# Designs tried in a protein design run: designed miniproteins, single chains, continued (4). Part 86

Each design is a single chain, and the fold is of that chain. pLDDT is the mean over its residues in the fold that is shown.

## One batch from the design tools (miniprotein)

Design m14982
Fold by ESMFold2-Fast:
Structure m14982 (fold): chain A 68 residues (1-68)
Amino acid sequence: MQSLQQYRDQIIQEFNLTPEQIQEINQILDDLKDNPAAAAIQLTGIELDILFEKKKKEKEEELKKKLK
């Protein structure tokens, strides 16, 4: 549990997550509380998805700045 919470906190801090994203991660941890290995896999998947969305947002901001 504590190692997964540390990983969660790392993702929150690194990606400056919204309250909605934090709630989604907490749901995953609660749903898989009896299966830490599956929870870790799900968190890794969420981290990759958040990284993808972050990169997408960065590119959108760059494009908006160039088009203006």
Scores: mean pLDDT 74

Design m14983
Fold by ESMFold2-Fast:
Structure m14983 (fold): chain A 70 residues (1-70)
Amino acid sequence: SRAEAEALIRQGREAAARGDYATALAHLEQAMLLSSELAPEALRLAGEVHRRAGRDEAADAAFQVADSLA
């Protein structure tokens, strides 16, 4: 549901703030599966997480997909 996806995005942000990038990405990926409307927001945040983890190519890919969904 949308409410579950919103909770997962919040949990993803909290995990990313702690430097737990694997947990952040898992929550964000689940949010994308639960809500197409929130997928662009979740993808943009996933891009930031990949950037912080040093995965620049994955970050760029996530931002490009987010732009295509908006």
Scores: mean pLDDT 86

Design m14984
Fold by ESMFold2-Fast:
Structure m14984 (fold): chain A 94 residues (1-94)
Amino acid sequence: SSEEVLELVEEMEKLLEEFFAALMRGDRATALALLDRIIEIADEISKYLPEEGEKIRELALRTKAAVEAGAPLDEVLRLLDEIGRVLKKIKDKV
């Protein structure tokens, strides 16, 4: 399961990079679709690490709400940074 968790973390890191790129291009539709995929991967992580997976899910939902509301970029980037910190915690634990 440690290998499976690391694979999910790597997939999420790639999705976060794609999300950031879409956001910087102003491609809101692609950014929102990528957030839905990030939420799905967070649910998968929750099967192995319930606390960390649920935290990522909550942060991803907050990020989605912020993007849909047209929140300032700095707010979205703070939420992405928090997701990144949880992913780092998972990698250090697994």
Scores: mean pLDDT 89

Design m14985
Fold by ESMFold2-Fast:
Structure m14985 (fold): chain A 86 residues (1-86)
Amino acid sequence: MDKILEELSKVASKNPDPIDSLNLAAEKAIKLLEENPDDKELQEIAAKAAVIIKELSEQGLVSEELLKKAEEVIEKYPELAKKFLK
């Protein structure tokens, strides 16, 4: 659990651009969830990241590939995504 948050923090801290940092952190969170689909902490982190990516895509700040992955996470965990859309 702590290792996942540490990896996401490292991705964010290495990139000075906040939008690039969010894109990299979201991609990492979604990838980690694909490897560990039953991890409740990863499900929540990935759902939050997916919601952020969807919001950024409306501003044209996200790649289509990352948006597609974010939409798949939202579809698999709609209750968690709804929590972060509020």
Scores: mean pLDDT 71

Design m14986
Fold by ESMFold2-Fast:
Structure m14986 (fold): chain A 107 residues (1-107)
Amino acid sequence: SLLVEALNKLADHIDENESDEKLKRALYKILQEIFLKYLQEKLLSEEELEKLAKEASEESGADFDKILEFIKKLQELRKLLLEKKPKEEIEKKLEEAIELIDEIIKS
């Protein structure tokens, strides 16, 4: 499953590049919430995305705006997966999400 491959690549990148347990837990919680909503075929509202970003930022101390951008990028990735877009388009969006993880870690 392309969804499982994408989630594993995101989780592995977090695990390999982040040593702060609070930030690592916050990022994993974001992935879990996105995965759960994907399985339920429910769209997250702007308010739900902002709430998830706020909770992650407060728990980890990471920058709210960067976390929110990451969450929004995961929603875009989820939309491509739901719409069964070409693998190349999905892989490009996945790489953009990974780049945002690196920006969060560096801040």
Scores: mean pLDDT 81

Design m14987
Fold by ESMFold2-Fast:
Structure m14987 (fold): chain A 94 residues (1-94)
Amino acid sequence: ENQLLIELLEPRLRELLRSFGLSDEQIERVLAAVTAVLNKERPSVFDMVEAFRKTLEELKKEDPSITDEKIEKMVEEFTDLLLETTKETLKLVS
């Protein structure tokens, strides 16, 4: 269920983003973007990863410490986290 995925993903994603040095305000913007995709009828992993990347690229325009290399690393780690959290969610509802 989308709600269970959000509940498992949100704290893990917060920790990931903090580990990369994002501010609480930046973390909330990323979480809002990803959660908005999860509220669609049938969100794909691709749609969530694209929303995540796009939000980081917008944050880069405001914060030059967010480099392209840092965005690519965050996207890679987010994709791994998303796939693992999705597997865990499926085990809990099965």
Scores: mean pLDDT 80

Design m14988
Fold by ESMFold2-Fast:
Structure m14988 (fold): chain A 67 residues (1-67)
Amino acid sequence: SKKDLIEKGGAGLYVGGSTGNEAMVAVGRKLLREAGASEEEIEAMEKAGRAGDAQAVGEIARKLAEK
């Protein structure tokens, strides 16, 4: 489902971004695109994930799920 893609994509950007796992970041980006996220939204979530900001990742994911 769209919600599952957002949850998995966000988790991939958070875990991959905060741990330097670029393959996981790439998978997270792909899942978010499949969920209908814009490139701007994906970039914002990737930035938050690389910063280790779980609250920011969660907030972006919540807004995406409401669309």
Scores: mean pLDDT 86

Design m14989
Fold by ESMFold2-Fast:
Structure m14989 (fold): chain A 75 residues (1-75)
Amino acid sequence: GGSTDFVLEVTLPAGSEKTVEDIKAALSGFDAEVVQTGPNQFQVTVNPSSSFKVVEKIRKDFGAEVKFVKVGKGG
């Protein structure tokens, strides 16, 4: 990713059966990277122009809480 990419923290409800693959499938139309960081927590790296659509898609499909974490090279 570039130095302007947004990192989104995605938290699924307790007891969610959704996986990183389900999130990746939902975002297949977007240039987004998805990584699982906990049992109900994921990070999605996306450019700013797609971030709102990605956030809305995740919230709508998974009932997830989505938070912007960081912008830039996360080393």
Scores: mean pLDDT 76

Design m14990
Fold by ESMFold2-Fast:
Structure m14990 (fold): chain A 96 residues (1-96)
Amino acid sequence: SDAEERERLRERIERLLEKIEGLTEEEIEEMRRYIEENEPDPENREKALKTIELMVKAKEALLAGNRREALEYLLKMAEINEQKASEEAIRRVLEE
């Protein structure tokens, strides 16, 4: 069911926001280090590092109480990683 799929995507977005809000500076630095050490392709490395930058901005927005701004950063993350289903789900939540 399209409705069940939409509900699962919304729950996934909520879980992702919760995880991002809970990320420590140490975990963020570990993610950056892992990418720098393990991603040999410079284009993929740039996309992955931009994803972490957007994740940090989303966390800052959540801590400031700006859920809408955090969702806009999640949308940018989905766009650069070509995750069309996630993009559509996030845009739908932003329209609420």
Scores: mean pLDDT 84

Design m14991
Fold by ESMFold2-Fast:
Structure m14991 (fold): chain A 75 residues (1-75)
Amino acid sequence: LEEEAREVARRISELSGREISVEEILDPEGAVRAIADLYQAALRQAQADPERAEEILSEAGEAAVRAARVAREAA
């Protein structure tokens, strides 16, 4: 669980441009906030580069699902 949380935190940090901690992912409120930040960053990137919008949103979606699952298992 913690290993998965670490991987997810790293991935969301890369995609959102904000450093996400493992503690944030393991906390349901923190995970939701991290996912919100992730989608906001993804939407901004998609707006700036519409040709890559599908790829950007797909990557964000995969990271969000993993974060939600990890937070659920931690609760």
Scores: mean pLDDT 81

Design m14992
Fold by ESMFold2-Fast:
Structure m14992 (fold): chain A 68 residues (1-68)
Amino acid sequence: SELDEYKAGLDKLKESLLQAVKDGADPAQQARFFELFTRHEAARALARGDEEIAALLEEKRAEFLREV
């Protein structure tokens, strides 16, 4: 489904940012980027009525902050 593809894309982005941290990138900068990205995309999703996408983005934001 389109939702499953979107989720896979978010998971791939999250994995790439976590890999960057393992490779020496600043964890705070990676966390800030992902937080701003997910908050911005959630706001856009809510504006068009896509509550499922908005909820998924907030869940992925929380997951990243726990892992970084």
Scores: mean pLDDT 84

Design m14993
Fold by ESMFold2-Fast:
Structure m14993 (fold): chain A 63 residues (1-63)
Amino acid sequence: SAMEEGRARAEARGAEYARFLAELRPEIDELWAAAGSMEGHNQMSQRIADRIRALRAERAAAE
């Protein structure tokens, strides 16, 4: 059914996110360690989000 297909797709997407996060973990840890203030942490959170988005787009294009 469409609902089961949607759920399977959501689960596959979740696994994909987990895989990308695992690949990014050392880079994320380094970026977070560089943040020295609340403002710096907010900026690093945005940069991490942008990096994850960019990597997902790159991986999709490499299919």
Scores: mean pLDDT 69

Design m14994
Fold by ESMFold2-Fast:
Structure m14994 (fold): chain A 79 residues (1-79)
Amino acid sequence: ELQAEIEREKERLRAAKPFSKKPSDKQLEQLARSIVVLGRKAEQAKKEGNIGLEASYEAGRDILTVGIELDAELGSEPM
């Protein structure tokens, strides 16, 4: 269920997104949880024909994904 999807998403993020600086386990858990929840809400909105709400949830997922990538890029610039 939800916990299994979150764990699978965490594993996918570790494999698919190379991090210059490893995010904390809490950051990775929060990102994975938010992505899974937003994906489920987008699917529900799609089933109900609410295209604006679907697009809003999908945009939220994309923003979270970009956020972790920016954190990794900043970590690649040691002072």
Scores: mean pLDDT 68

Design m14995
Fold by ESMFold2-Fast:
Structure m14995 (fold): chain A 97 residues (1-97)
Amino acid sequence: STLEKIEQLLIEKGFSPEVARLLAESLLKGRSLLETLLEAVREGAKPEVIEELKEDFEKHLQAKIIGIEVHSERHGSITILTKDNKEITLEFEYKPK
């Protein structure tokens, strides 16, 4: 499952299995917020709206958003910094299927 794949990647980055599981579950729940944030950035939303979405995500996951890149209308990435100073880059690809 997607959850198990994220958990394995976090363990490879040096998280304990228990922490990796909690972070993987939180990342899946936060993915909709990240997708909303990326779409808001792509569509040129007001800076205050973008900051509010960033704060909501950061509070939800106890992590910092340190990078947002829009590569195209279908592709983007968000880099987060965890409380343990580990960087995770999440790739987003919009495919109608």
Scores: mean pLDDT 68

Design m14996
Fold by ESMFold2-Fast:
Structure m14996 (fold): chain A 68 residues (1-68)
Amino acid sequence: SSSRLEQQRKLSREIAKTLLGSFYGLDEESKKELIKEEDPKKITEILMKAMEKSEDPVHKVSLKELKA
C-alpha cells in the first residue's frame, strides 16, 4: 500500500539524516533542523552551513559538550 511505502521512505530518510548529523558532528540545533527538513537542497544548505561554521566539526561538538 502507498501508506506503507511512504512510511518506509520517510524512515529511510530519517535514518540517513540522523547518521549524517552524527558523523558530521552537527550542533543540536542543526541536527533538529536537518531531521525536520524534507527538501534535499535545504538539507545540503544546513550541512554546508554547519561545516563552514567549524573547520573541525568534531572539535566544535566536543568543545560545546565540554562547556555544557
Scores: mean pLDDT 67

Design m14997
Fold by ESMFold2-Fast:
Structure m14997 (fold): chain A 64 residues (1-64)
Amino acid sequence: MEYAEKAERAAALAAASGDEEAAKRAQEFSITAYNADMGYYSKEVAEEAARKAEEAARRALEKA
């Protein structure tokens, strides 16, 4: 579950930054990536969700 792991790590980083909106967004993408890795969505959806979670974390860290 490589994409789910990347998204979970991004969600943790966003939460650590203190940006509540970014943390919530990253967590939502993490859930989507996890469900996609479980076979509910395509691998493309998993990859995009992980990428968006990483972007949310990056934005939050730039503020912190």
Scores: mean pLDDT 77

Design m14998
Fold by ESMFold2-Fast:
Structure m14998 (fold): chain A 93 residues (1-93)
Amino acid sequence: ARELLDKGAEAFVAGDFETAVRYFSEAVERAWKEGDIGTLIASLLLLSAALTELGDYVQAHLYMTIALGLLSRASPEDVSYALKIYNDTLLKY
């Protein structure tokens, strides 16, 4: 899951939002299957950001809502990891 998140973040920073959506979507699916809640939240936040850049506001809002719901129930470690990856990716863009 984390490798796919990293590839998505690399594409996002490069401005390739279509490729970023593909990697973040796969990262969401894999993180869910693996129980990696930190990677799941980070992937959902960045998927929402990439969809916003593509103008798909309805899907962006949906994934942001899911991410915020998970974030309110997650461990401090998972929250810290997710927000760090999200913030680091946006600062590099």
Scores: mean pLDDT 86

Design m14999
Fold by ESMFold2-Fast:
Structure m14999 (fold): chain A 58 residues (1-58)
Amino acid sequence: MVEEIAQEIVEAFGRPLTEAEVEWIVAEIGKPNPLGRYSSMSPEELAALREALLRYVA
C-alpha cells in the first residue's frame, strides 16, 4: 500500500486499515490495488473509499 494515502485514511478514521478492509474496498471500487498503485487519489475516489469503508466497518 502507498503509505501516504494510507495515512490520509488513518487520519479520517483514527486507525490504520486492516488487510481485509483494503481487500473489500478494492473489490468494491473495482480496482486491483488503488492504495498500492496511486501516489494520490482524486477527491471522488477518496470519497468513494471512505463511503465504502464506513459501510464495511459500521
Scores: mean pLDDT 55

Design m15000
Fold by ESMFold2-Fast:
Structure m15000 (fold): chain A 105 residues (1-105)
Amino acid sequence: SKVEEMEKMLDEMVEKALSNPEEFVRLGEKAIELLKEAAKETKDPKLKSLLESNVRGLEALVERIREILERKDTSIRDQILMNLFMASAIATLYVAIRILRKEEE
């Protein structure tokens, strides 16, 4: 299922956090596409709205991580902020997965 695929992506994102931020961004972009598909297939307007909100949140977080990675000179502040954005992206995807799991039950 798409939920199982997203759960595997979440695990891979956690593994790639800090060790390979470029791969973290790539996995995040794939997770965003899966969430967009799940939102499109959702018939419940409230659930669809929540999933669309999670998509926008993930897109914003992934973009902020990318912006930091594109900087030639990274400060300790940039490293802390990147770690916080990564943690927030993981949390956002986890919440979206939990919402989708409840609909399958």
Scores: mean pLDDT 85

Design m15001
Fold by ESMFold2-Fast:
Structure m15001 (fold): chain A 70 residues (1-70)
Amino acid sequence: SMEELEKKIKEYEERVKAFQDGLEALFDRLTPDASPEERARQRQSIAAMADVLKERLVELIEKEFKEKEK
């Protein structure tokens, strides 16, 4: 159902956000002396990777549900 598809997408988006938060925390620990500019670049890179991962996961989930319901 569409409701199950939406629920699965939200579940995976939340997992990607948790992963993004974890990576940000890890970089903070590994680079405690990073400048504000360097930290901003790290956060931008992590956010960009998280966005690509979310987009790809949504495509895969939608494809799987389309094949199961059709």
Scores: mean pLDDT 82

Design m15002
Fold by ESMFold2-Fast:
Structure m15002 (fold): chain A 86 residues (1-86)
Amino acid sequence: NLEEILSQIKDMYRNSSVSPEEFIKLLEKLYKTLSPEEKLIFVKTLEILYKETENKEFKLELLKFLEKLLKKESNPEIKLKLLNIL
């Protein structure tokens, strides 16, 4: 189910079918429901999107979201992954 959700998130992002602000709200809601293992997969997906995006507005909102996750996250492996992206 997570792989299906992540695929839909990638499509939504690439097709610009939602505003950057709406997209981030969706990501925040999803992140809160994930296990630590799923959070690591999710963060790896965000890294790909962040590095791939040529849309400055999406890139800025995604950067702010990654910084927010880093400040709130308590899991050392996820924190290290977030730090390596930023």
Scores: mean pLDDT 80

Design m15003
Fold by ESMFold2-Fast:
Structure m15003 (fold): chain A 123 residues (1-123)
Amino acid sequence: MPRLLIVDDSVSVLDRLAEALAPHFDVRGALNGEEALRLVDEHRPDIVLVDLDMPGLSGLELIREIRRRHPRARLIAIGGSVLDPAVAAAARAAGADALLPKPVPAEELLATVERALAAQRAA
């Protein structure tokens, strides 16, 4: 079962996304960037969902750091800010493979995660 990490500062958002993904993935959650980096090293996720709108270590800096440490991990940037073209361009430049605006429907989330994972396996 593929391993997936969700990074979001909202317990409510983590719970909803984890519930949607848990039937298909080994899911872990992190409430901040520092916790996410520890779990990336310990859990070695195949896919990481990163909220761009977190305090502390920015989602963009987190995406860049995960890409450096785990080049094969698939990175999906999530946030309301993703609708800003400058933020979208910065997320892609940092290493994001896909972007999802909030709020994310469960069906769109699953489809995006499955596409990212298929691209990883095809390499």
Scores: mean pLDDT 81

Design m15004
Fold by ESMFold2-Fast:
Structure m15004 (fold): chain A 61 residues (1-61)
Amino acid sequence: SLRAQGEEHERLGRRAFEEGRYEEAVRHFTRALGHYIRAGASEETLGRVLGRIQEAVNRLP
Protein backbone atom coordinates (compact mmCIF):
# COMPACT_ATOMS: atom_id res chain seq x y z
CA SER A 1 0.00 0.00 0.00
CA LEU A 2 1.02 3.65 -0.38
CA ARG A 3 0.97 4.05 3.40
CA ALA A 4 3.28 1.06 3.87
CA GLN A 5 5.66 2.44 1.22
CA GLY A 6 5.66 5.81 3.00
CA GLU A 7 6.41 4.12 6.34
CA GLU A 8 9.27 2.09 4.83
CA HIS A 9 10.91 5.16 3.26
CA GLU A 10 10.45 7.11 6.52
CA ARG A 11 12.18 4.22 8.34
CA LEU A 12 15.05 4.19 5.81
CA GLY A 13 15.35 7.97 6.09
CA ARG A 14 15.62 7.80 9.88
CA ARG A 15 18.35 5.15 9.58
CA ALA A 16 20.32 7.23 7.05
CA PHE A 17 19.97 10.30 9.31
CA GLU A 18 21.27 8.36 12.34
CA GLU A 19 24.29 7.31 10.26
CA GLY A 20 25.06 10.89 9.14
CA ARG A 21 24.00 10.28 5.53
CA TYR A 22 21.89 13.42 5.26
CA GLU A 23 21.56 13.50 1.45
CA GLU A 24 20.25 9.91 1.53
CA ALA A 25 17.91 10.80 4.42
CA VAL A 26 16.45 13.72 2.38
CA ARG A 27 15.80 11.39 -0.58
CA HIS A 28 14.03 8.81 1.59
CA PHE A 29 11.95 11.38 3.51
CA THR A 30 10.96 13.10 0.24
CA ARG A 31 9.89 9.73 -1.19
CA ALA A 32 7.94 9.00 2.02
CA LEU A 33 6.19 12.39 1.75
CA GLY A 34 5.09 11.60 -1.82
CA HIS A 35 3.62 8.25 -0.81
CA TYR A 36 1.85 9.79 2.22
CA ILE A 37 0.32 12.58 0.11
CA ARG A 38 -1.01 10.04 -2.41
CA ALA A 39 -2.36 7.93 0.48
CA GLY A 40 -4.27 10.91 1.94
CA ALA A 41 -2.26 10.90 5.17
CA SER A 42 -3.13 13.27 8.04
CA GLU A 43 -1.72 16.79 8.40
CA GLU A 44 0.13 15.49 11.49
CA THR A 45 1.91 12.80 9.45
CA LEU A 46 2.76 15.22 6.63
CA GLY A 47 4.03 17.80 9.14
CA ARG A 48 6.25 15.23 10.83
CA VAL A 49 7.85 14.15 7.55
CA LEU A 50 8.27 17.76 6.37
CA GLY A 51 10.03 18.50 9.68
CA ARG A 52 12.33 15.52 9.09
CA ILE A 53 13.19 16.80 5.60
CA GLN A 54 13.93 20.28 6.99
CA GLU A 55 16.17 18.85 9.74
CA ALA A 56 18.13 16.72 7.26
CA VAL A 57 18.49 19.60 4.76
CA ASN A 58 19.82 21.86 7.55
CA ARG A 59 22.66 19.34 8.07
CA LEU A 60 23.78 19.33 4.43
CA PRO A 61 27.12 21.03 3.68
Scores: mean pLDDT 89

Design m15005
Fold by ESMFold2-Fast:
Structure m15005 (fold): chain A 74 residues (1-74)
Amino acid sequence: APPLSPREATRERIRAAARKLDKEKGWENTSMDDIAKAAGVSRGTLYSLFSSRRELAISDTAAALREIGDELDA
């Protein structure tokens, strides 16, 4: 797997915040504004990387699979 870029590091921070909120209060009670605040990013930055909560969830799953693949290659 290629090394993690600064852009991917920011995306992972957003995904980590989304996962934390999902564990704390459930996905249905988690808004894009909650995720942006928890990740320490602006709404503009969040929406530049993820167009919707659904896209964020799909991206998180894909990134998790990518990280597992990278660990298996290590």
Scores: mean pLDDT 70

Design m15006
Fold by ESMFold2-Fast:
Structure m15006 (fold): chain A 94 residues (1-94)
Amino acid sequence: MTTSLAATITTDLGKDVKKGEKVTVTASYTVTGPSGDYFAVALLRDKDGKVVATSAPSKRISANKGDTVTFTLTLTAREDAVNATAVVKVFRQT
């Protein structure tokens, strides 16, 4: 199977995240490409773009063009993140 990047969704959390804090990120993606199995991975970044956490991959969701898929991902910060940003990368498998 081929895995391709379908979308990148960036959310400013508007707060500092402390080491050991859990952050839950919900991202919705409307499928603009071909049907396939979609999954997401979340990254937590500080103000300088340093990645301080990476989520486990979400479950795969089968979706057709025009469908909206919603991913809920949990991150645990490995270090303090000032002005933290969550980045959700959505992938398609064929």
Scores: mean pLDDT 84

Design m15007
Fold by ESMFold2-Fast:
Structure m15007 (fold): chain A 74 residues (1-74)
Amino acid sequence: MPKTIADYVAELAELLRNRAPKEEIVAVLEELLRDIPLSPEKRAAAERELQRVKEAKDYAELRRAVGRFLDVFF
């Protein structure tokens, strides 16, 4: 069964709660961006927030960037 946006949100919430490595979080975000259809404008916005996730200096910045990435899908 293909994953829904809700499945990705639940997976990301668990990873963030457990302070998973940035690489694991980025992999899930890249899978979400690949699997869930977006308009070109929203896709560009999600790609910008994904870059912010990759560049996050601490876990608080990482959480904020993940939140902004997910906001693009709602």
Scores: mean pLDDT 84

Design m15008
Fold by ESMFold2-Fast:
Structure m15008 (fold): chain A 111 residues (1-111)
Amino acid sequence: VTIPSPEEAPAIVREEIARLRALKDAGTLTVAELNYLIEQIARALAPLVDVEANPGSLLEVLTQNNDLLPIASAAVAGYNLPGGKVFVRLAQVYLEGGADALIAEVERLLA
């Protein structure tokens, strides 16, 4: 597993955000594609950012919205993987505010 250099990571992250935005705007964003994009962004961001993550807040969302269970379950399972804390943080933001909130959080972390 190769982690992008700090110089390469911003460009990769912006490309994945552009893809997320395009899929959302086209109405073709699936849970599987969203999970994949969050994982790619989290791995690229991991060397650039230090974020706190609260898996407990995902559990709270899971009790309120079972339709989002695949995203939250993937985030919890991935917690110990490279970028796992970033992945959990991005999944939380998506579950609370949707794709627009996720894009805004990634842009904030990238700045």
Scores: mean pLDDT 68

Design m15009
Fold by ESMFold2-Fast:
Structure m15009 (fold): chain A 130 residues (1-130)
Amino acid sequence: ADPTAAFRAWVDGLVAELEELLSKSTEELKADPRVAEIGRIIADLTRMALAFAEGRNRVTEEEKEKILKELTPEQLAAIRHLAGSDPEKITEDDYILAYGLSEVGRKILERLTGSQRLVDLFEELLAKLA
């Protein structure tokens, strides 16, 4: 079996699942437990993309500072909802998710997955949760 073909099939399945999930109302979407699962997937894909692009699996302190300057309070709340995070503090998973959904992160995710559609759906999910 071609591992690239298997990964592509998995990406296509995730696209279909996201399209179904995003067809829901904002209220139904915010209550759906799949949102936290999708957040985990985005974080894992972002770590993988960073490892392939830069040989690392963590966001730098400089990148964290930039993320905090660029996010609105509503976008930060949406990222924390995706991460399933503690409302009292920002976590490493919050930063990884925010990086993956940044302009730079979206480019490396598209390169890793081969799917602009998947990346566009991740952005739509963030926008709908904000």
Scores: mean pLDDT 81

Design m15010
Fold by ESMFold2-Fast:
Structure m15010 (fold): chain A 98 residues (1-98)
Amino acid sequence: DIPPEEITALELNVLIGLAYIARALGLSTIVARLCAQIKAFAEHVLAGGDDAVTAFAEEIRTETGLSISPATLRAALVEIAAATTPDEVLDACAKWRL
């Protein structure tokens, strides 16, 4: 597992993609592990406050070319952090296009 503080925007994108593939293949243990990492990352960014959310939005733009507002990113991270199941984590990621 990658510690939450070491996950980059590109690594988050890879984790989400791998979690979708693992779910399609029925790899429930891998899905749970990847979704736990995604959730822990969302909690870590939110714990850093507005400055951390803004910094991560800039990292997403710089590393992936995707433009996301800090307000939209905060809403996505809150929904991911509130998720209680792997499916809820992935549904939040899909809804917010992460």
Scores: mean pLDDT 85

Design m15011
Fold by ESMFold2-Fast:
Structure m15011 (fold): chain A 66 residues (1-66)
Amino acid sequence: MELSEEEKKEAKERAIEALRRHFPHASEETLERAAEEALKVYESLGLEFDEEAFVMIALNVMREML
């Protein structure tokens, strides 16, 4: 998988937006941590970047953190 630092930043921002809609009372630190963990998981899969798959992984990580 080929994600630049710019693409990683954009992916995190989109994941955080999705997480905020589903977990509106979660702290900014928790949202950022979930997005970081989702990025690590997604990169380990070696797939071409898919924003929807990334957001789904972030949602799953967030549920596991709660």
Scores: mean pLDDT 74

Design m15012
Fold by ESMFold2-Fast:
Parts: C-alpha cells; sequence; structure tokens
Structure m15012 (fold): chain A 81 residues (1-81)
C-alpha cells in the first residue's frame, strides 16, 4: 500500500541521513535538525492517516538533504525481491 511504501521511505531516509551525518557529509547542525524535523512531521502525518501530507514532508526533507549533501542523490535503494 502507499502507507507501507511511505513508512519504508521514512525508515530508509532516516538511515541515509544517519549514515551521511556519521560520514561528515551533513556538516551544518541547523540543516541536520531541519531534515530530522521534517522526517518527524512525516511520521506523525502518516500515523494520523494523512499520506499526502507525509509525502510532502518526505519531499521537503529530501530537498534539503540533497542541497546539503549532493552525495545523497547517488544513493540507490532497490526494493527487496
Amino acid sequence: SLKERLKQAIEDLKARVERLREAGLITDEKTYQEILDYIEQAEKALNEGDVKKAAEYIRKALDILYKESPEARRAFVAPVE
């Protein structure tokens, strides 16, 4: 379902953000916290059943992440077959 895909996207995004932060590729603390805030907002919206709002927050988090760390754009996550 869309909700399940969004939940997986949020978990993947959280893992990617953590890895990039540990690698020193997200250096600005304010930007890092802003990305985390949007991820938290996405989780909250998804838990409330607002899948469109959750998708919007994921998109905002990704936009900020890709501006802060262009290397994140090269990360490919293939679905498990």
Scores: mean pLDDT 77

Design m15013
Fold by ESMFold2-Fast:
Structure m15013 (fold): chain A 80 residues (1-80)
Amino acid sequence: NAELEAEIAELRRRLQTLQDEAVSAWKAGDREGVLAALEEQIAVYRRLAELYRSMGKDDEARLYEEQAATLERLVAALRA
């Protein structure tokens, strides 16, 4: 499925960019920038999980769901 493969490739590239953005924001002392990058990473992991599940790749989907949940807990702790 070319459409699914293209979306996964875009999301994986976006994830790399967001990880770099989070590191840059952290280095700059920009807490809002770190939180924004983490929240966007959560959305990317959730979407990757949906796509992998639609492809019958349940193990990979579960891994991405777990990564999203881990970051959600981190964001909640940082906002508290």
Scores: mean pLDDT 88

Design m15014
Fold by ESMFold2-Fast:
Structure m15014 (fold): chain A 80 residues (1-80)
Amino acid sequence: TLSPAELRALAARMSPEQLLELYRARTLEFLRSQGASDEQLAAVDAYLDRWRARLATLSPEQQRATALGELDRLEDLRAA
């Protein structure tokens, strides 16, 4: 698994689409590690799909900024 520093360096070169997918993957991985059921993970995945659809109305720069902000927040939570 990538370190937080490696993840940030990689994220800096990612497209908005790649960042949103990375955020989804990392969120589901974190929740699974916290004991979330398959049913709960499916519900969160569906929520993230709806969230991503809403973000599609924003500019690529705004999508990227939003994804980076959420990813950074998630990584801080994972490190705690």
Scores: mean pLDDT 80

Design m15015
Fold by ESMFold2-Fast:
Structure m15015 (fold): chain A 68 residues (1-68)
Amino acid sequence: SMVDEVLAELERLREEARAAGHTAAELWLDWAIKEVRANKDKLSDEEARRFLEGARRAAAQLVAAEEA
């Protein structure tokens, strides 16, 4: 399902953040994964995709801040 695909992508991004030592991004993505899991039965495919895009932007901003 789209929700399962979103979860897999968020977990991949969290693993990348962890491997790179981006602690703030890792913690944000951990929260995002928990939010999707808590609401997986209530999320439409479109809502799941939009959530992933928002989480990606937030993680990217945190990574940029840690690299600055």
Scores: mean pLDDT 84

Design m15016
Fold by ESMFold2-Fast:
Formats: C-alpha cells, structure tokens, sequence
Structure m15016 (fold): chain A 67 residues (1-67)
C-alpha cells in the first residue's frame, strides 16, 4: 500500500539516527493494532487500525529500504 509506505517513511525520517528503534516501535504498533494515541499522525494510526497486518509489515519494510 503506497499511502502506508509514505506515512511510515515520513515517521521513520524523524528518527534518522535511531531507525532500528523507530522500526521496532512501528512494528509493535502494527502487531498490537493499538497505536498509542499520541504516537505518529492521526492518518498513520488510522492505517494501522484498518489495513491487514501483512500489508502494514510490507509497507514498513519498503519504507525502511527506501530511506
């Protein structure tokens, strides 16, 4: 999903020096389906709640590879 990949890339870009930590945190939110209310943007939280986990994990890895 292109929108999910773009939103993950934007979030990861905030943590350039801590990409592994940012990836682990995003993966935790994806797997739990319960993103923290203050984490990321409302649009990112919406995608984590609505898209299949497999699509979100693929989008996250594409975002990481694209950085």
Amino acid sequence: DEEATELFAAELSRYRSQLDLARALLMGHVLSRKPAPHFGTPELRRLIETLPVEVLLEALERAVAGL
Scores: mean pLDDT 73

